Designed miniproteins, single chains. Designs and how they scored, part 93

Each design is a single chain, and the fold is of that chain. pLDDT is the mean over its residues in the fold that is shown.

## One batch from the design tools (miniprotein)

Design m3438
Fold by ESMFold2-Fast:
Structure m3438 (fold): chain A 71 residues (1-71)
Amino acid sequence: SLRERIREALKELGVPDEVADRIADFATRLAELGVSPEELAKRVYEIALSLGVPEDLARKIAERVAEIHAA
């Protein structure tokens, strides 16, 4: 599923399981609403920062999630 692909990708980036699950759930719900990969990246970046993820890692997370959604 999209959720599992996102979750596994975030775990590969070193994101803790609890944070990866929260971001995967959020990103999957936004993708179901039909948001563009660019908008998804922006929203995922914002939520990652709100969850205490460092900016550099949040950018990598957002880019990876958008790439998975665009594929």
Scores: mean pLDDT 85

Design m3439
Fold by ESMFold2-Fast:
Structure m3439 (fold): chain A 80 residues (1-80)
Amino acid sequence: DPAEVAREEAERLRELGYTSHAELILEALRLLEEGGDRLEAEILLGLVLLQAGVFKVAGDEEVAELLERAAEALRELMER
C-alpha cells in the first residue's frame, strides 16, 4: 500500500528529527487520499524530491533514501 509506505517513511523521518520533511510527505498524502488539489500535491512531491537531492549531495544517504521512497509512494498514488 503506497499510502502506508509514505506514512512509514514520514514517521521514520520524524524519529530522526526531520519533522518539517515528515509534514511535507503527510500533507501530500492527505491531499491525495482526501481528493484535494492535485497540483498542490504535485508541488509538495517536487519539494520532497528536491530535499532528497539536497540530502544526497550533503552525504546523508539515510535521509535521502527515506525521502526518495516516500516520493515514489506518493507518485504511485498519483498514477492510480
Scores: mean pLDDT 85

Design m3440
Fold by ESMFold2-Fast:
Parts: structure tokens; C-alpha cells; sequence
Structure m3440 (fold): chain A 76 residues (1-76)
């Protein structure tokens, strides 16, 4: 993974954190950001993490989606 690819993933994770802390954020915006993070992880070869994040987000379990994203990021 290039530094630019890692920076995009970090940006997606930070956006997800910001949305989860915003009481006015829509569930649609949160799901869309979780999908973006999953797509970036899939591009980086973290396909299993991408699937788990998508599954968690589809269930509305955004805490698990964020935890998985942070764990995947720590393995880069």
C-alpha cells in the first residue's frame, strides 16, 4: 500500500468517527462512509476486514464497523 492509499483510509476512518460523534448525522451518511472504508481496505488486500465492516454496517452496528476499521489500519 502507498502512503497515499493509507492516507485515504485514515481520512475515511476519521470521517466515520466524526459522523458517529455528530447527533445530526444520518444513518445513510454513516453507512456510506463505512462502505467507503470497506472499499479502501479491499483495495489494500484486507478483503476479510472489508466484508466484516460491510456486514456490521448493514446491521447498524457502527461501533463494530469502526473497531474493525481501526484494527485493520493498525495492521498496515
Amino acid sequence: ASSRDVARLIGGVLTLVGLLLDPNASEEEIRKTAEYVAEELERLGKKDYAKQIRDAAEKGDFETALRLAVKALSEL
Scores: mean pLDDT 86

Design m3441
Fold by ESMFold2-Fast:
Structure m3441 (fold): chain A 92 residues (1-92)
Amino acid sequence: MKVKLRIRLEDGEWVVEIIDESGKLKIEDLRDAFLKTVPDSVSGAGISQDPKDPNKFILRLPGSLSLQEVIDIVKKILDSLGLEIESLTIEL
């Protein structure tokens, strides 16, 4: 299964949009993967479903992380779910 990623820096935080056009990905699966991947020491991190688009999920990470650290975290989450990246857009 493939997902589209959009990464932006917004108000001092990293915002990663994870888009599954198939509609098969569930927030519960993403949240479980997030909790296993992101250390408790990373304050201000969170994952949620977009209330306007059930196929879009939003991962927030602290702006103190580098872009490479953000990409590494996202890849680990997706790899744990067997997900492949179809496209990656970076908006800085």
Scores: mean pLDDT 83

Design m3442
Fold by ESMFold2-Fast:
Structure m3442 (fold): chain A 80 residues (1-80)
Amino acid sequence: SDEEIKELEKQAEEALAKKDYKSAGDYYRKLGMLYELNGDYETAAEYYELSARAYKLAGDEEQAKYAEELAQRARELAKK
């Protein structure tokens, strides 16, 4: 729902402001998943890219790589 998306965006921004990059990565990945479920692959890819960046700042290279793979898949789906 739009309310869930708005709440997750707010939680991601609050996490970034606190330099809680791991939580920011988790929230951005959830946003990517929600947009992907709605068929908005372009926006999903953007949130997965933000997730990957946040995980890199957290030092979580494995989660960053996974988020980069999700972004790439979403970008390919957006080209359809």
Scores: mean pLDDT 89

Design m3443
Fold by ESMFold2-Fast:
Structure m3443 (fold): chain A 88 residues (1-88)
Amino acid sequence: SDIDEGVLDIVVGVARLLIRKGHAEEAAELLEKYAERNPDNARIWLTLGEAYKALGDLEKAIEALTKALELDPTNEEARRLLAEARAA
């Protein structure tokens, strides 16, 4: 991915803040835009999965978290969130 690491930190930080404030739909829209341009970035897919889970879109959450794990199989946070989404 050509995304700068500092830009990625800002995007993920803003998205997580939006999720915490109950604006998960806006977070998902923001992250979908970045996922389309950076489809190989595991952190974007992980955070998008968090947004979909907060929206109750469990199928989309599972899809995004599965993509995050395919890109980074050692990501324990993605595994935890995927297990939570599947158990809901």
Scores: mean pLDDT 86

Design m3444
Fold by ESMFold2-Fast:
Order: C-alpha cells, then structure tokens, then sequence
Structure m3444 (fold): chain A 67 residues (1-67)
C-alpha cells in the first residue's frame, strides 16, 4: 500500500514542478502516473479516505492542465 502512495505523491510533486515551469505536457504525464498509483493503492485499501482525497485532488490538477 505505502509504496503505491509514495509513488503517487512523488509523481504528483513532479507534475506540480512541471506545471510551475510551464511544461503542461510533462505535468499531464506526471499527474496521470500519480492517479494510476493512487488507484492501485485503492485496490488494496478501497476505504482509505486520504488516498481517495489525494486521487481526487490529482485528478482536479490534471483537468486544470489538460487542453
């Protein structure tokens, strides 16, 4: 579980860094990777409120940098 959460957090941070640098394509790719890892964490712990919140927030950031 924690390994998937850690990978999700790392990719979300990389997405945030890319977004701040104006690299929206890199930001989108990193946010997608973060969402994948958070989704994998939820397969193990479907009721983990913190992981659900992290996935939702990452999805919101992904939408902000899409198109």
Amino acid sequence: LQAFVDQGQQHRALGDQARAAGDLAAARRHYLQAMLHYSQALLIAPDDAAVRAALAETGRRYREVSA
Scores: mean pLDDT 83

Design m3446
Fold by ESMFold2-Fast:
Structure m3446 (fold): chain A 55 residues (1-55)
Amino acid sequence: MEEELERGRRTADALAKIAPAMSEEQLRDLVEAARRYGSPEFAEIVRKAVEEALA
């Protein structure tokens, strides 16, 4: 759990740096993958990072 939260924070930081180079469809697919294969906590972190990138 805690290791996944730290991993999620690092992923969110990395996403913030590369998100401007990604399309909306790629960002949507990333959220879907996190929701399908990740923990609920990880999926929420990815969703927030994508929302910030699209705003």
Scores: mean pLDDT 71

Design m3447
Fold by ESMFold2-Fast:
Structure m3447 (fold): chain A 80 residues (1-80)
Amino acid sequence: MKEEIDKLYEEAKKVLTPREQAELDEMYKIAKEALNSTDPEEREKLLAELYDRAYQAFLDGRLKTAELITRIVRLVEEEF
């Protein structure tokens, strides 16, 4: 549910650096847009953007960021 994503975001903010939190803020915004979308095609595009960002984080060795983005995507997919 939306509350689970909000909890994940708030908990992550407490343990992340300001730089990592800025990245999380961008991901959280995209995730909320996907949750509020009534168009399945728009939702898929937003999820694809999140997956691309997770993939880039993995390539950069930023495993914690990639894991958090993947968890957010999973919560969005489980909501609908």
Scores: mean pLDDT 75

Design m3448
Fold by ESMFold2-Fast:
Structure m3448 (fold): chain A 66 residues (1-66)
Amino acid sequence: SLKEELKKLVLKLIALKLRLIGLEIELERAEKEGDEEKAEELKKEIEEIKKEIEELEKKIEELEAK
């Protein structure tokens, strides 16, 4: 059903947002430690997850509009 599908997407969104918070904490630590290579890698992962979150939020909005 639409409600079950929506719940699964919302749970996935929550998991991605938690992962994003974890990566942002790791980035702050890497920047404080002066690990420029690790910081750059984390910034790329953060951008990728932010894009995935945006795409998933759009899918959820489309399903809620039905």
Scores: mean pLDDT 86

Design m3449
Fold by ESMFold2-Fast:
Structure m3449 (fold): chain A 74 residues (1-74)
Amino acid sequence: MTIASIEDFETVLEMIRRSSSPEQAIAILEEMIEGLEKQIERAKEEGDEETVKLYEEMKKIVEEELRRLKEELA
């Protein structure tokens, strides 16, 4: 999936929340973090600083949502 902006990413996260149980959402968000980390590494290798910044911001948003969901289940 190609994500062009933070707003597009926030829309994807909202869809996940609406269509998934908390446990399913946690699994999806953990996979998203792994995917974002791989994309950040690739972008750094390619010297694409703009893409690195975008994916780092997306990762922060996912990590905050994941933390909230884990606290809600605890």
Scores: mean pLDDT 77

Design m3450
Fold by ESMFold2-Fast:
Structure m3450 (fold): chain A 68 residues (1-68)
Amino acid sequence: RDRILEAALEVFKEKGAETTTADVAERAGVSRGTLYSHFPSKSALAVAVVGREMRRMADELDKELPAA
């Protein structure tokens, strides 16, 4: 799952709209079936990548502005 999202981010940045689920599966080293079980479409994968990056950014902001 996490490996898929990392690979998807890299491929999406390299190919943008031309990104395919097959490219992501190959980069992540998983089968397309495994990828589809987690992300049933390219749009679902893109949304998940954005959501993960937003969570990561929020975590980094919390570290920069430490709240008790």
Scores: mean pLDDT 71

Design m3451
Fold by ESMFold2-Fast:
Structure m3451 (fold): chain A 90 residues (1-90)
Amino acid sequence: SKKEKIEELRKKIEELKKENEELKKKIEELEKELKKVLEKLKKEKDKEKILKLLGEAMRLLGEIVEAYLTIKKNEELIKKYEKEIKELEK
């Protein structure tokens, strides 16, 4: 029924919103870790240690970017599902 399909779509929207909240918290934690790595990098004079810190900073940046891209995809899916609900309510 239309009613069951609307309930399923609303559940999917709430799951995506929850995932985005968890991803935002993950980004905050990753940004804190990145800041610590950058502070260490600013003080480091050993070339091998600098390269390791740069590698860690790049890894953290990659994880932050991936999380932001996932949030964006989830926001687009939420809009799609909200539009489907609106069409079903006609």
Scores: mean pLDDT 90

Design m3452
Fold by ESMFold2-Fast:
Structure m3452 (fold): chain A 63 residues (1-63)
Amino acid sequence: MNELIGEIKELYDKYKKGEISKSEFAEKLAEILKKMGVEVDPKYLEKLSDKELKKLIAEAIEK
């Protein structure tokens, strides 16, 4: 759990820095969330704003 949270934070930081595309970020985030028991379509994540993404990540971590 703690390791997966760290991976999400690192991935989000890379996305914010422009090191990865939103599509790549969404795909990798969806994979990590699946490991945490949260099934999310990467295509859905691509449609979310940065604010919505941050909220979704916070909600997934809080559980």
Scores: mean pLDDT 78

Design m3453
Fold by ESMFold2-Fast:
Structure m3453 (fold): chain A 76 residues (1-76)
Amino acid sequence: SLAEAEERARRRIEEALAELEPAHPELARALRELLRDDSSEVRDRLAELAARDPEAAREALARIAAIGREVLAEAA
């Protein structure tokens, strides 16, 4: 079901963020916060972090987006 797919995506994303945290702890925390509370404050923080390390930010966002797409395809 879609609800099961959402729960699976949430778990996979959390695992990916846990892997990111040792190298980029501020980016991992900001991404977790964004997933729970999509606020302008969190988006501004992510923009600042992305400016400091754009490659890490792009890689993390691409991985999250890929997980979301994969899980949605499995649910269709």
Scores: mean pLDDT 77

Design m3454
Fold by ESMFold2-Fast:
Structure m3454 (fold): chain A 103 residues (1-103)
Amino acid sequence: RRPVDEELAKRRAAAVDEILASLAANSGLSDEEILKSDNPIAALLATLRLLKRGEIDLETAVELFKKRVPLLSKEVLELLLDLLKAANAPEELIEIVEKAINK
């Protein structure tokens, strides 16, 4: 929310572009198919959507997050954390992302 320096803004913009490119690559697929993909960004977003619809349980979502979160850059994880908080995601998912950012 506060102004960031130009370099931080550029890094965050690059992370947004990476997320958007991942989503665009999977735009014709169902969330269940995206979840099985080797694209970790798209798979995590599909996991969140499936969990919100009650199509998977929290235990499954936690397992999928633990598997895929370590594959993401810090900048992507920070954006994902912002998204999870804005979406009022379960604390267990937020904790997994926060732990990955702090390592």
Scores: mean pLDDT 74

Design m3455
Fold by ESMFold2-Fast:
Structure m3455 (fold): chain A 68 residues (1-68)
Amino acid sequence: MKVILVVPPEWPPEERVQAVLDFAAASDMPLAGFTYQGNEPKSFLEQFGELEPGEERVFENYRYVALP
């Protein structure tokens, strides 16, 4: 199952995207991509709400992981 990393919307896009990629590579995670908190699919947000740091949820064959 591929992973989507969820990052806080207040983090600078350029700086944090690189940190997210470095974290994923170091963790041997099968990364599909990343999104900002609140930009997950509407149905995901209606079912789970916004993820807290360190939380994980499985949705539509992706594992959503919020960075700590």
Scores: mean pLDDT 73

Design m3456
Fold by ESMFold2-Fast:
Structure m3456 (fold): chain A 71 residues (1-71)
Amino acid sequence: MELDVVGLHRRPLSEAEKEAVREEVLAVPGVTDVTVLELEDGRTVVSATTKDEEAAERVAEVLRARGFEVL
């Protein structure tokens, strides 16, 4: 079972911050893909595909710790 975790950051992120988020999320066991998107209004969306619910919970924790709202 694959689960998608989506986080929204209300402020613009630098390239270094986007890379750091991508690296930390990819480091979570069970994450298979990570996409970081810039919205037109400067907000940042992170979407991660996970293999199980445990990995999804860990990704959500990482995103919240970095100031993302988990959708």
Scores: mean pLDDT 81

Design m3457
Fold by ESMFold2-Fast:
Structure m3457 (fold): chain A 64 residues (1-64)
Amino acid sequence: KEEEELRKELLKLIGEILRLIGDIIEIEKELEKNPDDEEAWAKLKELEEELEKLREKIKELDEK
């Protein structure tokens, strides 16, 4: 891989992470107002799992 290609891929992943973080923050705000919202808790868990997968992809890029 060339440096430019690696940077492009990293920027794309960073964009995806920022998007997920934004969604997580929105859900956390909903939970702050409605702590008993089971659907919001389930969605938060899904977003956290997606964030973890993206973290793993970044680690793979860092090693290659």
Scores: mean pLDDT 78

Design m3458
Fold by ESMFold2-Fast:
Structure m3458 (fold): chain A 69 residues (1-69)
Amino acid sequence: MKEEEELWKKFQEHLDAFLAAVRAGNTAAAKQHLDEALKTLSKIKNPELKKEGIDRIEQAAIEAGRIQG
């Protein structure tokens, strides 16, 4: 479904932007992009993609912790 492909791409773009903002020390941008990634993931109906998205958010949180530590 084209809509779901577009949502998945948008989700990935926001997750990448979140990590880039964390690396730049831009806490406000990081929060905004994480919020947008979560909102986009909530619109995805495919349960396999939803689970993959949750796993990717968890991995991004681990990476963010390493960048800040």
Scores: mean pLDDT 82

Design m3459
Fold by ESMFold2-Fast:
Structure m3459 (fold): chain A 61 residues (1-61)
Amino acid sequence: MIDEKEVKEALALINIAISRLVPQTEEAKKLIDKAEEFLKEGKYDEALRYSQEANRVIEKE
């Protein structure tokens, strides 16, 4: 019951936020990269999880 469009929207928004923040959010960018990889593999649960972790890293910094 995971919406593919929801995951893609989350990834796009987080990626934009990271690009506007600072280069020191490299760890968050790695998480986004993994989320994109899982999305391409059809593993939406993993993709969503990694996109959420990226957002958490951004908020922590």
Scores: mean pLDDT 68

Design m3460
Fold by ESMFold2-Fast:
Structure m3460 (fold): chain A 51 residues (1-51)
Amino acid sequence: MKVYDLSSPEGLVAAVRELLADPSKQEMARVLLGHERLPAEDRAALEAELA
């Protein structure tokens, strides 16, 4: 897994997307989806990918 800047919204989105691409990392992706700095619009789109 690449190192992402989790202090930035863009870094969080990138990290979640990489986790969603790996079926074994779906639970970790869900944890990051709850992060306060993740924009609501991006969170909704990423949650749709999980559903």
Scores: mean pLDDT 72

Design m3461
Fold by ESMFold2-Fast:
Parts: structure tokens; sequence; C-alpha cells
Structure m3461 (fold): chain A 58 residues (1-58)
């Protein structure tokens, strides 16, 4: 199960990117990259967390 901290961080990254004028797809890619770098998540785990975060914003 993904931790709430990971999902909250992904949401903040996505919101910041969207506020800077990036598309949802670009914001999602940035969140996946930052989750992998900061939390050491696998590609699948980072993608799942970013997807869940994006869904809560839409």
Amino acid sequence: MLSQEVIDFAREVIQKALAEGKSPLEAFKIAVKELKERFGLSEQQATDAASKALSTLM
C-alpha cells in the first residue's frame, strides 16, 4: 500500500507544475520522476502514486 506521504507529495508536485502552465501529462511525468528520486520508488510504484494523486485533483 502506498503511504499517504508519498501521495501528498505527488499531489503537491502536480499542483505546482499545473500552476506553472504545464499540461496534466507533463505534471504527471514530473511527479513520477521526483517520486523515484526522493523516495526510491520503482517506476510502477511512482506511476501508481502519481496516477492516484492526479485522480484526486480531477
Scores: mean pLDDT 81

Design m3462
Fold by ESMFold2-Fast:
Formats: sequence, C-alpha cells, structure tokens
Structure m3462 (fold): chain A 71 residues (1-71)
Amino acid sequence: MLEELEEGLRRAIEELMNAETREEAEAAEERALRLAEEMAALDFERALEAVARAVEELREKAEELAKRLEA
C-alpha cells in the first residue's frame, strides 16, 4: 500500500508546516519519519525504483524550467 503511505507522509508534512506549537511540530516530524521508514521497508526494489523515477522526472522538469527562465 505505497500510495496510502505516501498520502500519510504528505499529510504528516502538511501537519508539520501547519503546526502551531513546537510540540505539534515534533509530533508531526516523528510521524513523517516513521512513515518514511515504513515506505523504505516495503518491497524494497519497487520502492527504490519509484523514488529513482520520481527524482529523474523532477530533474528533467527542473532543467526545462531553468531553460524557460533563461529564454
């Protein structure tokens, strides 16, 4: 259930950004770290492949944006 863990991680990061107190921020950060560890522990080869593809796509998009900003 990689998509469910991704949703949980996204929500935890959002909670971190919206934290009103340091205690809320710490709790959200701890949850995000636990979810990231669980994602890493799942079908490891599949998870690494998905991350690698996402990183490459982000790099390609960043290059396209940089080129447009230069133009």
Scores: mean pLDDT 70

Design m3463
Fold by ESMFold2-Fast:
Structure m3463 (fold): chain A 69 residues (1-69)
Amino acid sequence: MSKIEELRRQAEEYRKLAEDYEKKANDYFTQAKKTGSPELYAKGMQYKAKAEELRSKADELETEARNLE
C-alpha cells in the first residue's frame, strides 16, 4: 500500500472512531439529563472532546495525503 493510501485509510479509521465517540457522548448526555448526574455529564464531555480530537487527527492525515499527491 502506498503512503498516500495508508494515510487515507488511517484518516477513515479515525473518522469512524470519532463517530463512535460522538454517539457515546450523546448517550451519556441523554442519561445525564434524565438522572441529573454531573458525573454522566462529565463523561459525555470527555467522549465529545475525544471525538473532536480524533476528527482533527483525521483532517491532518487527509491533508498530509493530499500534499503527497
Scores: mean pLDDT 85

Design m3464
Fold by ESMFold2-Fast:
Structure m3464 (fold): chain A 72 residues (1-72)
Amino acid sequence: ADAHVAQGRAALAAGDYRTAGEHFRRAGDAYEAAGDLDSAARYYQQAGYAYAKANDLQEALEMSQRSQQLSQ
C-alpha cells in the first residue's frame, strides 16, 4: 500500500498521470483488502483525479464510484 502511494506521488510529480492513477488504484485496492476503507476511498479518489488528468475518463469514473461506495 505505502509503496504504491509513494510511486503514485512520484508519477504525479513527473506528469505521468496514467502511471499515477495505476499506483493510486493499487494503493486503494491494498487498503480495501486490509479493511481500511477510509484510506481505500481516499486513494481511489486520487486515482480518479490522475486518470481524469490522463483523459482516461472511464477509469476516472470507476474510481470515483468506488470511492463513493466505500465512503457510505
Scores: mean pLDDT 85

Design m3465
Fold by ESMFold2-Fast:
Parts: C-alpha cells; structure tokens; sequence
Structure m3465 (fold): chain A 62 residues (1-62)
C-alpha cells in the first residue's frame, strides 16, 4: 500500500486498540495494514498510542 494508506491504517489501528483496550489487537492491525514492527509497537504502546504520532512516524520512515 501507499505511505498515506499505511499511515491512515496505523492511526486507525491505534484508535481501535485504545477503544478496545487490547494492545495486541492494535499491533496485529497495524501489521496487517502494512506497518512495520515499529508501527505495531507504537499502536500497542499506551504512551505512544496517539493518532498523530503513528501516522506521522509512518510518513517519516520512508
């Protein structure tokens, strides 16, 4: 997928993980969306489970 699609999916995964309270699910969703292991860590970590942080990081890691 494109970088923008990956960033959007990572943001959505982080949001869903936060609402569901399941960091493992957020990690899996970020990986399925084409994110790296680091994107999955960002989605699953409550300290970095921020919509903007996940998306911005994805764009910066090209």
Amino acid sequence: PSAEEAARAAREAGRLGYEGGDPEEARKMALQAGGSELHAELAADPATANLGAAGAYSEGTR
Scores: mean pLDDT 55

Design m3466
Fold by ESMFold2-Fast:
Structure m3466 (fold): chain A 83 residues (1-83)
Amino acid sequence: SMERQGAVLASASAVAGAGAVGSLIRAKRTGTEEAKEEAREEVRAMAELARDFEEQARKLGDEKSAELARKSRELAERIREEL
């Protein structure tokens, strides 16, 4: 159902977002180049996931999930700017 698909996409976006934010926090706390590079990779993965899910949601007419995926992509860009 659309409701179930929306919940799955929201959960995936939340997990990817938590990973990216966590890596950003670690990078800022440690100040190491290794942590910054890990954060950049997490952000890249988050952005790619969000783009793919936005496309899938739009094909299925799931506007709520498409909006959540777009917000996840915007958050990934914001995190990237902080690195």
Scores: mean pLDDT 79

Design m3467
Fold by ESMFold2-Fast:
Formats: sequence, structure tokens, C-alpha cells
Structure m3467 (fold): chain A 59 residues (1-59)
Amino acid sequence: GAAEAAAEARERARAAGEAGGPQSANVGHKDATLAAIAAGASERAATLAGAGGVTQAGV
């Protein structure tokens, strides 16, 4: 459902910021988390592919 899609989007956004993110999660955890939340809320497609390959990458 919507909650599941939002959770997946958040995880993908988080991994996306990590995989190719300019800031990386190591620096500015709050910013990375905020971006992940915002992206998850905005990208309600679960499979937007903007953060492709997060299923294993950035684990």
C-alpha cells in the first residue's frame, strides 16, 4: 500500500544519496536523512528508478 511504497521510496532515496550522493551519509546525516524523507514523500512511485539499484547497493 501507500505506506509500503513510501518506505521503499525512502530507502531508495537514502541509498541513492549514498551511492552517488554528493554529500554522502558520512557527513551531514541529518541532511541525508531529510533528503531521503523528502524524496520518499515526493517520489511515490516506489520504482521511480531515480535511485536505481538500491536493493543491494548501499546496504
Scores: mean pLDDT 53

Design m3468
Fold by ESMFold2-Fast:
Order: C-alpha cells, then structure tokens, then sequence
Structure m3468 (fold): chain A 69 residues (1-69)
C-alpha cells in the first residue's frame, strides 16, 4: 500500500508540474503554445478548467487507492 500511495503522489506531482509548464508557456511564450495542436488556443478560463480537471483526476486516483484498502 505504501508503494501504491507513493506512486499516486508522484503522478499528482507530475501532473501539477505539467500544468505549471503550460501556464508558464501561456504567460511567457504563447507562440510556442499556439504551435501545439493538442493545446487549442487557451483562454484564462481554459487554463482554469485544465487545472480543475487535473485536480479532479488527482482526487479520483486518491479515492481509488482508498477503495483498494
């Protein structure tokens, strides 16, 4: 269980780091962000929605670990 919990926390950390990189690109290098087809033009609302989605997925991962106990 400790190994699974650690793996979940590592995934959460990776997702938050990825989101931080997208936010940084949107603020400092929007041209590079616009060249990524999987990232349609991001408004501030789109960035908030992405962050919310990541936290929802993080909560689901933690809930799955708890359900497996």
Amino acid sequence: MEELERAVEERIRERRAAYARIVDMANNNPEALAQIPSLAPLTPQDLLDLGRRIEEENAALRAAVEAAR
Scores: mean pLDDT 72

Design m3469
Fold by ESMFold2-Fast:
Structure m3469 (fold): chain A 60 residues (1-60)
Amino acid sequence: SMRAELARRVAELYKKALAADPSEKPKYIEDLQRLLEEARERGWDDLAAAIENIIAQVEK
């Protein structure tokens, strides 16, 4: 499903963001924010909330 594919993309970006240098984190946050916007537009509120939590963890 498109939702499952978006979730897989989020998981891959999260994995890369955690391994990235601090200078690269803003790029991954920007990509995650784009996926967050798509989840919101599609009404996938649970997935959107999960992406918001992931972004918060990457920003630490």
Scores: mean pLDDT 86

Design m3470
Fold by ESMFold2-Fast:
Order: structure tokens, then sequence, then C-alpha cells
Structure m3470 (fold): chain A 57 residues (1-57)
């Protein structure tokens, strides 16, 4: 019910925060490429989770 919707909204907020962090890292010429890859991976994982959770609504 509402708890699942709230959880999806929290995950969507986390993706937004990660996208902002990713943009900052990509703008930094001294950023670790591995850190960028890990954040991109986390975004992809969370997007997959949201898709699956929305299929349950």
Amino acid sequence: GSELKEFIEELEKRIEELREELARLKADPSADPLEIQLIEGEIALLQGMIGWLKSLL
C-alpha cells in the first residue's frame, strides 16, 4: 500500500542525489574513475529495483 509507494519515492530521491554526485565527479578532473563506475552501477541497480517494485503496485 502506502508504505511501498513511500519506499519507491525514497529510492527515486536516492537516485536524484546520486545523479547530482555523479555530475560533480564528472566535472572534477581528479575524480577516481572507479568511484564514477560504482555510482553509475548503484543508479542502475536502484532503477531496476524501482521498476520491479512498481510492477507490484
Scores: mean pLDDT 87

Design m3471
Fold by ESMFold2-Fast:
Parts: C-alpha cells; sequence; structure tokens
Structure m3471 (fold): chain A 70 residues (1-70)
C-alpha cells in the first residue's frame, strides 16, 4: 500500500501526471484509511496538483498518510 504512495511521488517528479494520479488513488483505496486521513491526503494532493506541482502534491499526501498511521 505504501508502495503505491512512493510510486505516485516518483511519477509526479518525473512529470507523469496520469500515473501519479493512478497510484495515488490506488494507495488511498487500498490503505483503508480513516475518512479523516484519506480526506487530508486527498486535499494535500489536490492543492499542490492545482499549482502544477504533482510531485509535491504526491509527497504531501504521502506525508499526511504517514502521519495518520503513526
Amino acid sequence: ADEFLEKAVEAGKAGNVDEARKYMQEALEKLKLSLEVATEAARAFHESANKGNFGEGAQAAYDAVKKGVS
């Protein structure tokens, strides 16, 4: 599950927007996160993605998930 978050960050940094989104959605769905953690991760990704920083968005979502499962 964390593997998909890592792949989303890598794809985002490489400029592969479609792959970054695909891996991010896969990770959020499979991690069975609480609604609160899933909402925060999605929000972090969306805010950075809207600024054209898909890599930063994926990283922010990764950090939000890690914080929620700690």
Scores: mean pLDDT 67

Design m3472
Fold by ESMFold2-Fast:
Structure m3472 (fold): chain A 58 residues (1-58)
Amino acid sequence: GSLSEEAREEVERVVRENVARGDSRGIREGVLKIAEKYGADIEAVEREAVRVALEVLS
């Protein structure tokens, strides 16, 4: 499903912070917490996290 704007902003923040640190575990934990906080599908949050990570690494 689609994520709310607030969920997407939090994903972007968490991914950018943890990619800069090389912390893949922090990204995984962030995905789970965001899914729980916003009642979102974990797979949808994970797809958004991958999208942001690819933008940061490009």
Scores: mean pLDDT 81

Design m3473
Fold by ESMFold2-Fast:
Structure m3473 (fold): chain A 66 residues (1-66)
Amino acid sequence: DEIKEKLLGEVNAAVDEAKELGALTPEVEEEVGKLVNEMLNAKTEEEQKKLAKEAIKLLEEAIKKK
């Protein structure tokens, strides 16, 4: 599914940025992993996009607190 691959790529880019900045804690990594798993199991493109945005937002908030 091309949309899942695209969304996964966007989340992975945000994960890499958080990791480089030292903001990727085990807690953040676990929460993002749960959202990614939910995204991959979502039946609609709308839910997939929503879950990807939630994961990215979580990573952005982690970076801001650093």
Scores: mean pLDDT 82

Design m3474
Fold by ESMFold2-Fast:
Structure m3474 (fold): chain A 71 residues (1-71)
Amino acid sequence: SRKERYRELARRLIAAVNASDEEEIRELADEAVELGLMSEETGERAKAGDDAAVAEILAALMRAAGLVERP
C-alpha cells in the first residue's frame, strides 16, 4: 500500500540521519519530491544539508504514513 511505502521511506530516512548518510538522505529527498510530498526547492535544500528541510521531509513522510496526526 502507499502507506506502507511511506512508512518504509520514513524508516530509511531516520536510519540515514542517525548514520549521517548524506548520500541516502539525498536519494530519499529526491523520492519525496517525486512522490509530491514536497517542493523541488525543499528537496534541493535537504540535499544541500539543510537539517530543517530534512526534518520537513521526515514529517511529511510520517504524516503520509499515518504515523503522526496533522499539526
Scores: mean pLDDT 81

Design m3475
Fold by ESMFold2-Fast:
Structure m3475 (fold): chain A 63 residues (1-63)
Amino acid sequence: LKGEIAEALKDVPGAGRVVLGLKKGEKVEILSESSHGDVVAKSLETGEVGLVGLSDIKVVGKA
């Protein structure tokens, strides 16, 4: 997962300073894996970093 590019499957509103807000179709780079079934990812559109649920994204390639 680390170093892979994923695409948002749906619009996700950001929550506080920890959850990354995404639009459907937005690309993110996975920076690290979380023990809670989430990943730390960086939006390729906004440059913001935050937690993303694995159920909300689909891996589409490697960075």
Scores: mean pLDDT 75

Design m3476
Fold by ESMFold2-Fast:
Structure m3476 (fold): chain A 60 residues (1-60)
Amino acid sequence: SELEKKIEELVKEMEELSKRLQQAIADGNREEAREIAFELADKVLEYMNLLMKKKEIERS
């Protein structure tokens, strides 16, 4: 389904951002690490919203 595809894409994006965050921290790039951390937080919120929507559809 479209919803499942969006969830899968979002998980992949979060994994890539997590890897970039680890690299930025290792490199001592504090500004980049901060920006990536905020982007990850936004993706987590999107992920939670999509999971809630999926549960509602499955319950219906």
Scores: mean pLDDT 85

